# Ledger of designs, part 94: designed miniproteins, single chains, continued (2)

Each design is a single chain, and the fold is of that chain. pLDDT is the mean over its residues in the fold that is shown.

## One batch from the design tools (miniprotein)

Design m7259
Fold by ESMFold2-Fast:
Structure m7259 (fold): chain A 108 residues (1-108)
Amino acid sequence: EEEEKEKAKKEALELAEENLTALRDAVIAKKKPTEEEKALMEKRKEELLKEYKELLEKSNLESIKHLIEALELAGEINRRLIAGEPVPEELLKKAEEAYEKFLKEHEK
């Protein structure tokens, strides 16, 4: 249903923003970037969220569900990388597979 698609779009955008914010905060904490570099990172985050929003508008519900799975897996990968924990190959493969399923909707 259209309602489920709108909810899925919102969830995907919220996960994307969460992941991008976590990465930005980790870079700030570890690399101590300049104010100009921080401004550039914020601009990149806004650009990426705009691109995600455009992709979601063109995607069906099943594709969006695959993107949500990919974003959740990417969040776990980012968490492990930020903590200095090893990332299992199986986790990387699952994230890639979910993202490929999302992209297949735009290739066919």
Scores: mean pLDDT 77

Design m7260
Fold by ESMFold2-Fast:
Structure m7260 (fold): chain A 70 residues (1-70)
Amino acid sequence: MASEREKAEKIKKELDETLEQLRNGKISVQEAKDKLNEAVIEASKLKDTAVRREVLAYVGEAASELEALE
């Protein structure tokens, strides 16, 4: 079974890959925003409150980077 930490690290990795694809011009800003929204939904399913807050903070930092690219 995947632990809460393993789930959190997977969300962070997918988010990092999304930002890398955006920086390399492989996806649009809109596609990156859709993936960030998916990350928020997946993070909200995490049962550990501390881990959930950590992942949501990470998504918030990614959203700030995305805003700077517009």
Scores: mean pLDDT 81

Design m7261
Fold by ESMFold2-Fast:
Structure m7261 (fold): chain A 99 residues (1-99)
Amino acid sequence: SNADKEAQRLIDEGERLLDRGEYEKAVEKFQEAAEKSTDPLLRARAYALMAIAYAKLGEVDKANEWISKALKAGEGLPVEEQMRLIGLILRAVGVIVEN
């Protein structure tokens, strides 16, 4: 759908902001992506990426909240999509434990 294409564009923009260390701006893009997503997969991905961004900001409690939301949103997705989502969640956990 057009909404899901827009959500994907926002996710891509947010990931570029993460790569640049612009973590607060990345959160804004991932939040907007989650709000526009009609696809449960895109919404779950946006939640996991938001967890990574909050972890990078040192906002551990918020990162853990978004990890929980991503796991719940991932319930009922195909196994291969769940495995990719778990990969993003492990990235967020890795940031938390390395700081």
Scores: mean pLDDT 89

Design m7262
Fold by ESMFold2-Fast:
Structure m7262 (fold): chain A 72 residues (1-72)
Amino acid sequence: GPAEFEQLLIERAKGLVEKIVEELKKKYPDAEISYEVLDPFTVKVTIKKDGETKTITTELLDLKEEVEKLLS
């Protein structure tokens, strides 16, 4: 049903976010990156670097660009 389809979309979103975050961790090893998938299109990211903590909420397709802006 619709609820099962939504759950599958969220699970796929989590898998995609995990891959992006792992790539970002390899590129920026001094940064601690954690995430929470809020819906199939929206993700909350917490970044800890150089004693600073930053939290953003972004569209999943913009995740890599938005995190790189904070880490550059």
Scores: mean pLDDT 82

Design m7263
Fold by ESMFold2-Fast:
Structure m7263 (fold): chain A 57 residues (1-57)
Amino acid sequence: VKLKPGYTVRDVYGAISRAGGRITEKISDTEFLIEVPEENLYIIRNHGAVESVEEVL
């Protein structure tokens, strides 16, 4: 997950929690890995602070 400039991981904590997800690795203040149920990924993708989401296997 990559955030838009000016946002931090704290801005998306509520969305991650609602999606039933968790942060697995913090790469930077704007880029981190999460584990989330696929059916709830839309909650993260639709958050205004999120620039992009890439799925990694």
Scores: mean pLDDT 73

Design m7264
Fold by ESMFold2-Fast:
Structure m7264 (fold): chain A 94 residues (1-94)
Amino acid sequence: SLSEEEIEEIKRIVEEIATEAAERLKKAKTQEEMDAIRAESLARVEERTAGFSPEVKAFTLTVAGIVLQEMVDAKLAGKEIKVVPLKVLVPPPA
């Protein structure tokens, strides 16, 4: 499983990028612009996690993808775009 330090770093990266994405999404006028913001934000997560193991990188991209999609869905629904604080659950041992 991920170390406590790795979990906190993942949370920081995702929350920082989600915060930037939220600001951009509030100004977006079309679904195409929103999709571009999501894709660019995911690319930025991938760049910032380049030094991580492939497993940790894949996990971080999955979490970021979910957060960013929820923000796009909120914008499309006319709801407030919220950067929700991440609470990473420790997965049960396999």
Scores: mean pLDDT 77

Design m7265
Fold by ESMFold2-Fast:
Structure m7265 (fold): chain A 116 residues (1-116)
Amino acid sequence: MLTEEELLEELKKILDELKSDPVAEPFRDLPDPAEYPDFYKYIPDPVSLSSIEKKIESGEIRTASEFEKEVNKMFANVMAYYPESDPVVEQAKELAKKFYEKLEPLIEKEKETKEK
């Protein structure tokens, strides 16, 4: 079992590695509300990689499952706002695959700790 400190360090490493990937560019920061007011109109709970990082730092994300939930929200925002043919949707799918590949071992360790 990872300690909370060790888990948060691993989550930050996953986030930092993926933020450095070129396909992550559209998801690093929230859109400017002045340039994209409709985004905030259609997406009531907007999530970016930077907002996820802040939630880890504030203690709002303390488990791998909570981290996965925020990552899932980010990809759901993309699918809700952009048409399926938009290149941003393909970038989101590529980034999602990389996120889940890195996150899966941490989720499995969390499940093992529960011994139900």
Scores: mean pLDDT 78

Design m7266
Fold by ESMFold2-Fast:
Structure m7266 (fold): chain A 84 residues (1-84)
Amino acid sequence: KEELKKEIAELLKKAADALENGDTKSYSELMIRYTEKQMELEGASPEEKEAFVNMTRGILNSGSTKNNKKLAEELRKRAKELEA
């Protein structure tokens, strides 16, 4: 459980870096991995994992016009909370 939280925090930090660098492809891949690990941490069923992963893919594929720097800061905040 502790190890999984550290892995999730690392994924969030990498996603923030990708987003700030305009690497939308890496950002999307990292966010999908994050969702999978988060569902694992929460003890979700395989069916629930599939549903949340598909929802995340849908959101990422729709694109975002939001401030990428602000979103990256938010991802880093979440990573810190998981490490604390």
Scores: mean pLDDT 74

Design m7267
Fold by ESMFold2-Fast:
Structure m7267 (fold): chain A 67 residues (1-67)
Amino acid sequence: LAQKQLDFNQNVLSNENWEPTTEDVLDQISGKRVEEGVKSTDTGAVARYSDLGPNTTLEWLELLNKK
């Protein structure tokens, strides 16, 4: 998990308008507030760290940004 989180920050936040958020992020799976994630400064979309797979960080963001 720690390596996944670091990889996410380097590959995602350097390439997109994403920033860490300290707001309680609503877990879309359980509908429960959980720990931090990232939030798009462009669209306001939020992403949970737990929603990311080992090799899905960049591809996941590309899908999230589609309209």
Scores: mean pLDDT 51

Design m7268
Fold by ESMFold2-Fast:
Structure m7268 (fold): chain A 74 residues (1-74)
Amino acid sequence: SRAAVIERLGELLPEASRADLEAFVDSGYELGLSDEEIVEIARAYAEGDVETVNAFAERLAKKAGVEAASPFTA
């Protein structure tokens, strides 16, 4: 659930405010991310794993591009 994701992000980013965590989770859902995907990005940020963060951003852009290519967009 949203609440469980926020709690998990609090464990990964203990210095982040509740409001920042809520905004991050809501932004993730707006982009169509799953609970697990949101947690994975937060974990990568917490660990300073720039490669994982960049790779995930590229994967999200690719997902959006595939959806935009719908044959019903005419």
Scores: mean pLDDT 70

Design m7269
Fold by ESMFold2-Fast:
Structure m7269 (fold): chain A 115 residues (1-115)
Amino acid sequence: SAIELLKVIRQTAAKVPGLESISVIATVAEVFTLYLQGEEEKVEALGKSAEAMLEEGIESVHLLAVRAATVALTGNSEEVEKLVKEGLELLEEGLETGDTELIAKAIALLAAAIK
């Protein structure tokens, strides 16, 4: 699964000095993938856990990445869900009609939703 692959990438990068940025990117992608799979309760729990640890003074780029991703998804989940749904609808229409402008707009909406 996509989640299992992202977890392997994150764990592998964490074992190699100098690949911390890759581990952070994999963390953000894992959170976004969980949201797109409908695992909203898991995304919310991850965000609350990260915020609690940061408030206790644990300084971690990994925790900051989790918080940023979950704030984008859980704090604005209704707007994010709307952007994802609209983006997917436009993508399907663009692919059916061959309209490259609709495809470009769909990608922009999905990128905005998961950024």
Scores: mean pLDDT 68

Design m7270
Fold by ESMFold2-Fast:
Structure m7270 (fold): chain A 78 residues (1-78)
Amino acid sequence: SLTMLNFLRQLGIGRIAATLLEYLPELSRDEAIELGRLAMYNPEEGIEKIRKLSEEAGKKVQEEVDYTQRLIDYVKST
């Protein structure tokens, strides 16, 4: 359902924002959430932008995006 998919994306954004604050503690919470949204909805643009700030943060965010996409694909296949 669309509601479940939106819920999984919101959880993914939260995990990405937490990851960003761990690797880039200079970011505000709002900046981390906005980068998380960008990475979730536009991963190519979002992950590139994050890599410019920190290559390690970009790698970890890519892992979180991939994990969330696998969960979404699982729900769609059920």
Scores: mean pLDDT 86

Design m7271
Fold by ESMFold2-Fast:
Formats: structure tokens, C-alpha cells, sequence
Structure m7271 (fold): chain A 57 residues (1-57)
């Protein structure tokens, strides 16, 4: 996905989950750490957010 699409996804997830954008960036950082965002799927980002919520909820 594009960087703009990734940002829009994280902003929507911030509203859905009540987390800050900073917390969501921390949640997805392991997925993005060695890859450009264009190589990361929406599904991978959502899975990273759900894994973060499962550990920190």
C-alpha cells in the first residue's frame, strides 16, 4: 500500500480502538522495520494491531 493509505488505515484504527497514533505506530513497527510500506499488506498491518491489542489490553 502507499504511505498515505497506511496513514489513513492507522487513523481509522485509532478511532476504532481508542489507541493513540503513537501506540499504533509502535504496534506496526515490527512489520515495517525492514520493508517499505508498499510491500506491506493491509492484512499484515491489521494483524499486527490485533496482536498488540491482545498483549496490551
Amino acid sequence: MTPAEARALLEEEARRTGLSLEQLYAAVAPVLGKRPVEEVSREELLAAIEAYLAKNA
Scores: mean pLDDT 76

Design m7272
Fold by ESMFold2-Fast:
Structure m7272 (fold): chain A 80 residues (1-80)
Amino acid sequence: GEFKEEVEKKIEELDKLVEEALKQTDPFKLIGQLLDLIGEKIEIEKKLKTAEGEEKELLEKLLEKVDEAIDEIRKKLKSL
């Protein structure tokens, strides 16, 4: 399904974002990335309020990956 492919692409982009964030030494860039991810989380949570079936399952998977990315960036910030 098209939506499944969109979610898989977003997860791949999140994996790349985390990989780059782990190499980042500028705390302001990390804070910017964290704020962007929090914004994406809010949008996913809004969609989840009306989503059902496969769309709900895919959005829940995407939300889990966004939360993992947020946690990794927070850990990186604390290590600086």
Scores: mean pLDDT 87

Design m7273
Fold by ESMFold2-Fast:
Structure m7273 (fold): chain A 100 residues (1-100)
Amino acid sequence: SAKAAQIRALTAELKKTMSPESAAALEHITLVLLLGLHYKESPEVTLKALLDVFREYSKKISDEEERKKILEGAVRLVGIALPERTEEFKKELEKILKES
């Protein structure tokens, strides 16, 4: 699909500026998002899974700047897949980042 191709291309580009650990986090987020699109999962199910992945990596990645790169990347990827849910998703990610 056109959206899947855009998501993969953006992920590849963003990974170039990230640490290996942050790149792995963004790849996992990308995989969950692409699976949600492929199986036509509800946005609520997909977003919950993405938030759970971000929480797990936020605990493992101590560099605040790298965590911000993952957040910004995830928001941009969701903006392609689920544009109407992007603002809500960004606010939830920002809460997780502040709690980490």
Scores: mean pLDDT 87

Design m7274
Fold by ESMFold2-Fast:
Structure m7274 (fold): chain A 87 residues (1-87)
Amino acid sequence: MDLIKELAKLLKDESTSPEELIKKIEEGLRYAEELEDPEERALLSMAIGAAAKEAAKKYPEYKEKLTEIARRASEIANEALRESRAA
């Protein structure tokens, strides 16, 4: 199943708990971090970071945790882009 499409569905579904959405975002980021291709790792990490920012907008009570996840996603994406340039 496409992780990005699954996250988009969870973000749109009003019955999705914030905990379930956050767990899926964290799982997606761990998966992205383990990708060997730095271009794919950067692209997926950026998408996960965008999802975390949208989730923070939807669930302001979790904004601190989601902002932290988005910041980590950006860090992973930047490192992956640097690796891609160096290779």
Scores: mean pLDDT 80

Design m7275
Fold by ESMFold2-Fast:
Structure m7275 (fold): chain A 65 residues (1-65)
Amino acid sequence: MKGAERAREALEAGRWGEAEGIAREEAVLRRDIEAGEGILRAGRELGAPEEALEGLEATIALLRS
């Protein structure tokens, strides 16, 4: 199972911390920016805490640089 799919399941279940951790790992370790962005977008749509998303957003921005 792709990390993005696993993170989406966590977001849908309300496990925001787990989803953020998975998304950050996918974005950093695999440099899978698209997967990280998809998880960030899903988290915003599902109302995940902004603090949890800020770190991932900053990491994705850095990887795009």
Scores: mean pLDDT 66

Design m7276
Fold by ESMFold2-Fast:
Structure m7276 (fold): chain A 62 residues (1-62)
Amino acid sequence: DVEKARRELKDKVEREHKENGPDSPAPTETAQVGDRRLAVSASNEVVDGKWVVRYVEREGLL
């Protein structure tokens, strides 16, 4: 299930971001599901003096 795999990748990226902190490079995780390759990346932004994480998902065929 592509959606389940995408959720798992997002959870991994969120965990890595929390562990590494906002001053670390934004983490990226990839996985293959069937004929699709999924990627999830985090982006660090500052809102009201606090770090906010945005997630960008990408999907492609192999």
Scores: mean pLDDT 70

Design m7277
Fold by ESMFold2-Fast:
Structure m7277 (fold): chain A 77 residues (1-77)
Amino acid sequence: SMEIEELLERLEQLLEQLRQAVQNRDSETLEQLVRQMDEVLRELARLLKETGDEEAWKRAREIVAQAQALLQQYYAS
């Protein structure tokens, strides 16, 4: 699905922006990016549940794991 591919691409772009916000210790941008990422993830999860696309689900989980690691690093500091 092109819609799933677009959401995954958006999620990867948000992950890269999140990495930059963590590096810059920009809490306001970090909060906005987390909110945007949550919105994309909710839409993606709904579509993935309907389609059963295991490859897309694995890719989404990998991005989420990276985002969670970045957030833990930020808040542990």
Scores: mean pLDDT 86

Design m7278
Fold by ESMFold2-Fast:
Order: sequence, then C-alpha cells, then structure tokens
Structure m7278 (fold): chain A 92 residues (1-92)
Amino acid sequence: SNMEEARKRLLEELSKLSEEEQQEVIRGLIAMLERWLADPSLSDEQKAIIREMIAKAKEALSASKDEMLKIFGEILDLLAEFKRLVAAQKAA
C-alpha cells in the first residue's frame, strides 16, 4: 500500500542521517507532538496515541542507532493508527 511504501522510504532516509541529525529529527517530532497534544478538540483515544508516540520518541533519544530506527518504525505505525482514527471520526 502507499502507506507501507511511505513508511519504508522514510525509514531508509532516516537511516542515512548521522546520529546527531537523527536526534534533531526526534526532538522536532517531540515538539510537534506536544503541540498536537495541547489541542482540546482531540478525543481521549487520540491523546493516548500521541502520548505513546511522545514516550517512544523520548526513549529513542537514549537508544542505540539500530534501536532508534526500530522505535521510529513503531512511532510511524502509531501515527498511521492516529490518522485512521481521525478519518473514522470524520466519517461518523
């Protein structure tokens, strides 16, 4: 699917970055997710997924390079779930 291809391509691009650049990407992601979490219109279920993504991103900052890429994959899977919930809410 297009989402599986996008996930693979993003992980490939992230793997080419230096450890310092990967950490900068993660710090940017945490800041973005914390801004999303401040939105009062989000459901408790949507907020729970964002909190889980933030927790994983913070874990990635202290992980080895290989473990960081694995955690990035898990974050992308949670982001896909979040997007599906948003789409389902609009369809209801």
Scores: mean pLDDT 83

Design m7279
Fold by ESMFold2-Fast:
Structure m7279 (fold): chain A 86 residues (1-86)
Amino acid sequence: SEAIEEALEALRKALTEVALEEGKELGISDEEVQKGVDLSMEAIKKLIAELSPEEAAEVLRLMAEQAKDHPALQEALLALAEAVEA
């Protein structure tokens, strides 16, 4: 689904922005941050592939609740949840 692909790309961008900000504060290299983002995106894709659309959307919404301090990341997670249920 193009909608899922677009939502995943938006999520990667939001996650990268958050991870780079946090990594800079903690003294983690951009290269290490990118590896962490790649691993997280692979885990999310696997979750979508292995769970039912309804279960995947529920997990993504729970992740969004944990991302309350990062509005763009929360929005991207919620958008992905809607895309996988469609």
Scores: mean pLDDT 87

Design m7280
Fold by ESMFold2-Fast:
Order: C-alpha cells, then structure tokens, then sequence
Structure m7280 (fold): chain A 80 residues (1-80)
C-alpha cells in the first residue's frame, strides 16, 4: 500500500475512533488500522504510523493489550 493512501485511510479511521463511544467499535477500528500499517512497505513510515496509533489509543483509554499490539508492530518494523 502506498504511504499517502495508508495515511489517509488511517486518518479517517482515527477520526471514527474519536467519535465512537463504543469500546468494541473502537477496538475493531484499531485492529483495522493495524492491518493497514502491516501493508506499508516503508519500515520508517510504518513505525511512525504505529506510534501515532499508540498515542491515539492511549488517549482514548483502550485496554493495554490493544496498545501492546501496536507496540509489537512498531518493534517489528524497526528490526526490518
């Protein structure tokens, strides 16, 4: 997936997460964002997206296990 396409889709999903009051919907959107990040071929951009998503998830108060999924993704991208 192209970086611009990934950034735009993630931005739209992050906005939907902020507007949602349902934890299950927020978690589903978060998982969708992580799947988009996995499709990004540039490891540096992938790390930056994962860090942005971690910040957004923490601000929304998502459970630690979901934040850890994004941290693992960032760590794996740093090794590439």
Amino acid sequence: MEEKEAAQKIGELLLRMRESTDLEEQVALFDEILEIIKKVKNPEFQVNLALTVIDAGERLGLPKEYIEKARKLADEARKA
Scores: mean pLDDT 81

Design m7281
Fold by ESMFold2-Fast:
Structure m7281 (fold): chain A 66 residues (1-66)
Amino acid sequence: AEEVLKKLEEFIKKNNIKIPAHVRFDLSDLELYKKSGMTEEEIRKLIADRLLAAGVLTEEQAKEFI
């Protein structure tokens, strides 16, 4: 779970993205997803989908993160 969060932070920095605090994912959110039986890929897709829906990522950026 912490690896997914680290990759998300690296992706944000690489693409010069600024995420509002209310849309950020913390380690506890990712641990809950992992405990629910989600794979790392499914968690990344969920994050990308939510950020895309919030207007934080473009479709191209969401696809790159997945």
Scores: mean pLDDT 72

Design m7282
Fold by ESMFold2-Fast:
Structure m7282 (fold): chain A 76 residues (1-76)
Amino acid sequence: MEMEKKKEEVRKLLDETKEAALEFLEDPENEEKRKRFEEKLKEAREAIAKYNIGYEEAKEMYKELEEYAKKLGISE
């Protein structure tokens, strides 16, 4: 049951990060949207690492978000 809560938390963070990425893509000159996306991406990355969540869904969603970050010049 605790593992399900951790998965839900990570999924929520990934969904929030995706939303922030889409908002930033629509207005790439907006520094606040950029900061929000960067912050959410960092939170999602840390949560995945912290909880050691090995389910494929989280990894695939995170990969998509990393691709958005690379296109926007945010990700290393």
Scores: mean pLDDT 71

Design m7283
Fold by ESMFold2-Fast:
Structure m7283 (fold): chain A 57 residues (1-57)
Amino acid sequence: MLSKEEAERVAKAALEATSAAALASIAHDLEQHGVKVPGDRRALSPEELAELARKAA
């Protein structure tokens, strides 16, 4: 349910995130849009979150 415009905004936000809390917030927002975020990973990657957002569009 993520629009291409929204996906690009989220991807940019992920790449610009400077804290683990910001990345966790972005991951949560993606999950609210029905995007599968890997919950078993020890750390969230800005690049992986950006790719997930773009693929959801």
Scores: mean pLDDT 72

Design m7284
Fold by ESMFold2-Fast:
Structure m7284 (fold): chain A 99 residues (1-99)
Amino acid sequence: MKVELEIEIENPNARTVAALIRALLDGAPVLKGEIESPTPEAVELARAAGFEARLSPDGKLRFRVTLDADPETAKEVAERAIKLLQDEAGAKVLRVEIR
């Protein structure tokens, strides 16, 4: 089953991006992933993980992934990712959408 998950984060760092990617990959098979990040290091890290990545024009991180999961599993993956982000210095989650 395909579920789209979108997360927007203010002032992310490379550790924030790494934690987010780990939470997503550990929770469900990723069919497609796209990242916009303000840092070149985070873009490189995302590409190494198999995600499409580009520099963000507005200093925010935007994460869009398509998971092979049911909506309940996708929600659990999102909640785990948010919890990891809350433990990172300077990480602020602006938006989370599941479709």
Scores: mean pLDDT 74

Design m7285
Fold by ESMFold2-Fast:
Structure m7285 (fold): chain A 70 residues (1-70)
Amino acid sequence: SPRDELLRLVDEARRLLDSGRASLEELVSLTREILELYNEARRLGQLSPEEEAEVVETLDRMVEEIARLE
């Protein structure tokens, strides 16, 4: 499902950010994929408030790291 794939990628993104070894290309690609799945999961009403907060927090961290690497 979009929700299950989204939560998997969010967990992957968090591990990648915590590693400090993410490339700009990896972060941009992963951010786009997470955004696509987030929009679909929200449209389908699949996310709890806690899950939505976790996705938003992870996206915010990714955007900050992308800005740092530019």
Scores: mean pLDDT 87

Design m7286
Fold by ESMFold2-Fast:
Structure m7286 (fold): chain A 84 residues (1-84)
Amino acid sequence: SDRDEAEDLIYEFLKLLKKKNPDLSESEIGEIVRDLIDDHKRFKERAIKLGFKDADKLVELLEKLSPAERAQAVSRAVSRFLKE
């Protein structure tokens, strides 16, 4: 589903983000994650700068999702990321 694909791409983005920026604060990670819901343009600009190849695809998927589905995809991806 679009939601499951968005979750997987968010998870891959978070892994790349941590690899490139191992010292990111909790506040900075929270701001970046919030942009996945509230500011797709700022998210996309940041993701492209980071070298995330699927930035456009992820934004297109997020735009197809309702706000509740976006929040769920983000929550699931973050939970998976933090458990590793």
Scores: mean pLDDT 83

Design m7287
Fold by ESMFold2-Fast:
Structure m7287 (fold): chain A 84 residues (1-84)
Amino acid sequence: LVKSAVSQEYVKEEDAYKNEKTGLVYSYKDLDTISEKFKLTTEEEKKEAIEILDKSILENPDILERYEEIRLRLYEKAEEILGK
């Protein structure tokens, strides 16, 4: 299993794209969702989107930590409510 850099979800290696140069992994499901959201129809547009994602994640590693922090804060808040 490999972890998608966008969703932080574990998927089978065969269901994921790995950029060997950057080491970043994207599930095909996440790439399809991005393609639908930004209306990317050509292979060139899809490749450009991957390059933008790679650059954004590498230049702003805090983005990945921020998604995890938000998720953890939501879980902590739920535990506080249930603990009362």
Scores: mean pLDDT 64

Design m7288
Fold by ESMFold2-Fast:
Structure m7288 (fold): chain A 61 residues (1-61)
Amino acid sequence: ADAALEEFRRNVERLDPKVADKLAKLAEKSSLEQLRRMAGAAKDPSGLFEAAEIANNSALK
């Protein structure tokens, strides 16, 4: 995994450790730009929902 995926995982773990692994798995299929957006969003609890939506949407296509 690259640095952006690891940053995203760490940020999600701080907010909700129970979903961190699942969201990281979904994010593996995301582009680098999407990963950076998700990592930034997940720094704030209000952004966690947005980060999850981006990851899930990437997996769904």
Scores: mean pLDDT 70

Design m7289
Fold by ESMFold2-Fast:
Structure m7289 (fold): chain A 62 residues (1-62)
Amino acid sequence: VNANKEFDKKVNEANEALKADPNGKNNAEAYFYRGIVKKNNGDLEGALADYNKALELNPNFA
């Protein structure tokens, strides 16, 4: 139940991490996680953008 609400909550949690330090290396994980959520929602372009941003912030991110 509440699938849309749960999805929005996870996106909001990722966005909150990004808001705290949008250029920090810790945000590489937040961008990657948000990318996974976008991919599952069918937003493949947005997911790729977030994955690329994650790698830009942390080049060691696999």
Scores: mean pLDDT 70

Design m7290
Fold by ESMFold2-Fast:
Structure m7290 (fold): chain A 94 residues (1-94)
Amino acid sequence: DVDANIQAMEEQTQKILDELLKIPETKELTEQLREKLEAAKAAGNREEQNEIQAVVTLAYDLYLEGKNAKNVLEAFLRSKTPEEIAQKMKELLK
């Protein structure tokens, strides 16, 4: 069920966003991503919703590993194209 999968994905993304909002170093960047996610939902832009979920999940995983989650969130928010996002993510994961 595609709709059930989308709802589960949205619930998971919201849970991770709520966890990142509790972290002082990522709070402001996470608030910006939440606003971008709500705008993407309002526009029906599922591709951008999926990208935000992937970035938020990666940032949270890095935080749990004791790595710099802030750099991942900043790179995404400052990137304007998928190619820029991919390049910056590659550099941060070195």
Scores: mean pLDDT 73

Design m7291
Fold by ESMFold2-Fast:
Structure m7291 (fold): chain A 90 residues (1-90)
Amino acid sequence: PEELIKRLEQAFEETERARQLYLENRNSAPEVQQEARELLLQAGQEYQKALDELDEAIAALPEEEQEQVLKRLSEFLKARLEKELAKRKE
């Protein structure tokens, strides 16, 4: 579960990075737009795979361990929000 959570975290960060790149390049040359779109699609697919693997692993765990994993997912979400706030330009 911990490895799967880290994989999900990494895949999510890659998806966010690719999404930002796509948005920044939406008015760029078509070739650049296509490259950004391909990166976004690839990152999204990796994120979905990580999510599916984590979901299956959680479903196989006893309820006590499921609660612990859900708590760690909440901590991951909090860390993500903190990183977004830290990117403030001021």
Scores: mean pLDDT 73

Design m7292
Fold by ESMFold2-Fast:
Structure m7292 (fold): chain A 87 residues (1-87)
Amino acid sequence: SAQQQALLASLDEAEAYIQQNEKDEDFRQQLLSLIQQAKQAIQNGDLDSAISLLEEMKELAKKNNNETTAKIFEYLIELVKKVKEEL
């Protein structure tokens, strides 16, 4: 769907941001792995799993004192919730 493609594009942008800006290699790899899992959930139409994975990434970013990354995941959570309401 157009909504599914828009969500995947937004996750691609978040992935690019993390690859460019997250300097902790272990944390970067952990987030990139979770983003790939969230993309798979969206491709499968499992928006609830996608929201859960994004919530986990937000909490990890907060624990790592990375407020900007946490806000990116907060935005993505709201975007997925909006798409879920339109289905």
Scores: mean pLDDT 87

Design m7293
Fold by ESMFold2-Fast:
Structure m7293 (fold): chain A 88 residues (1-88)
Amino acid sequence: MEKEIEEMRKMGFSDEEIKALEKLDEARKKFVELGKKKGEEKGAEVAREAGEKIREGVEEAIANNDVLKAYKLLIEGYEEGIKKLEEL
């Protein structure tokens, strides 16, 4: 991650975009770890449901070149998935 962040700065990513990516990576890692604990099939089902809810928003953000909004929506999706997995 740290090495990837430095490469992203060199590619012209903003500090705000890089911070959003760091938060996204942390949320994704937590989601994956909880999914493993709760069972692979249940984790996959929760991931599909969370993904479907944010898919249109993420696609629209990408189409409008709003990369930061796409990252924020992905973070929200993982955070909702984490909450659902914790409640299982």
Scores: mean pLDDT 73

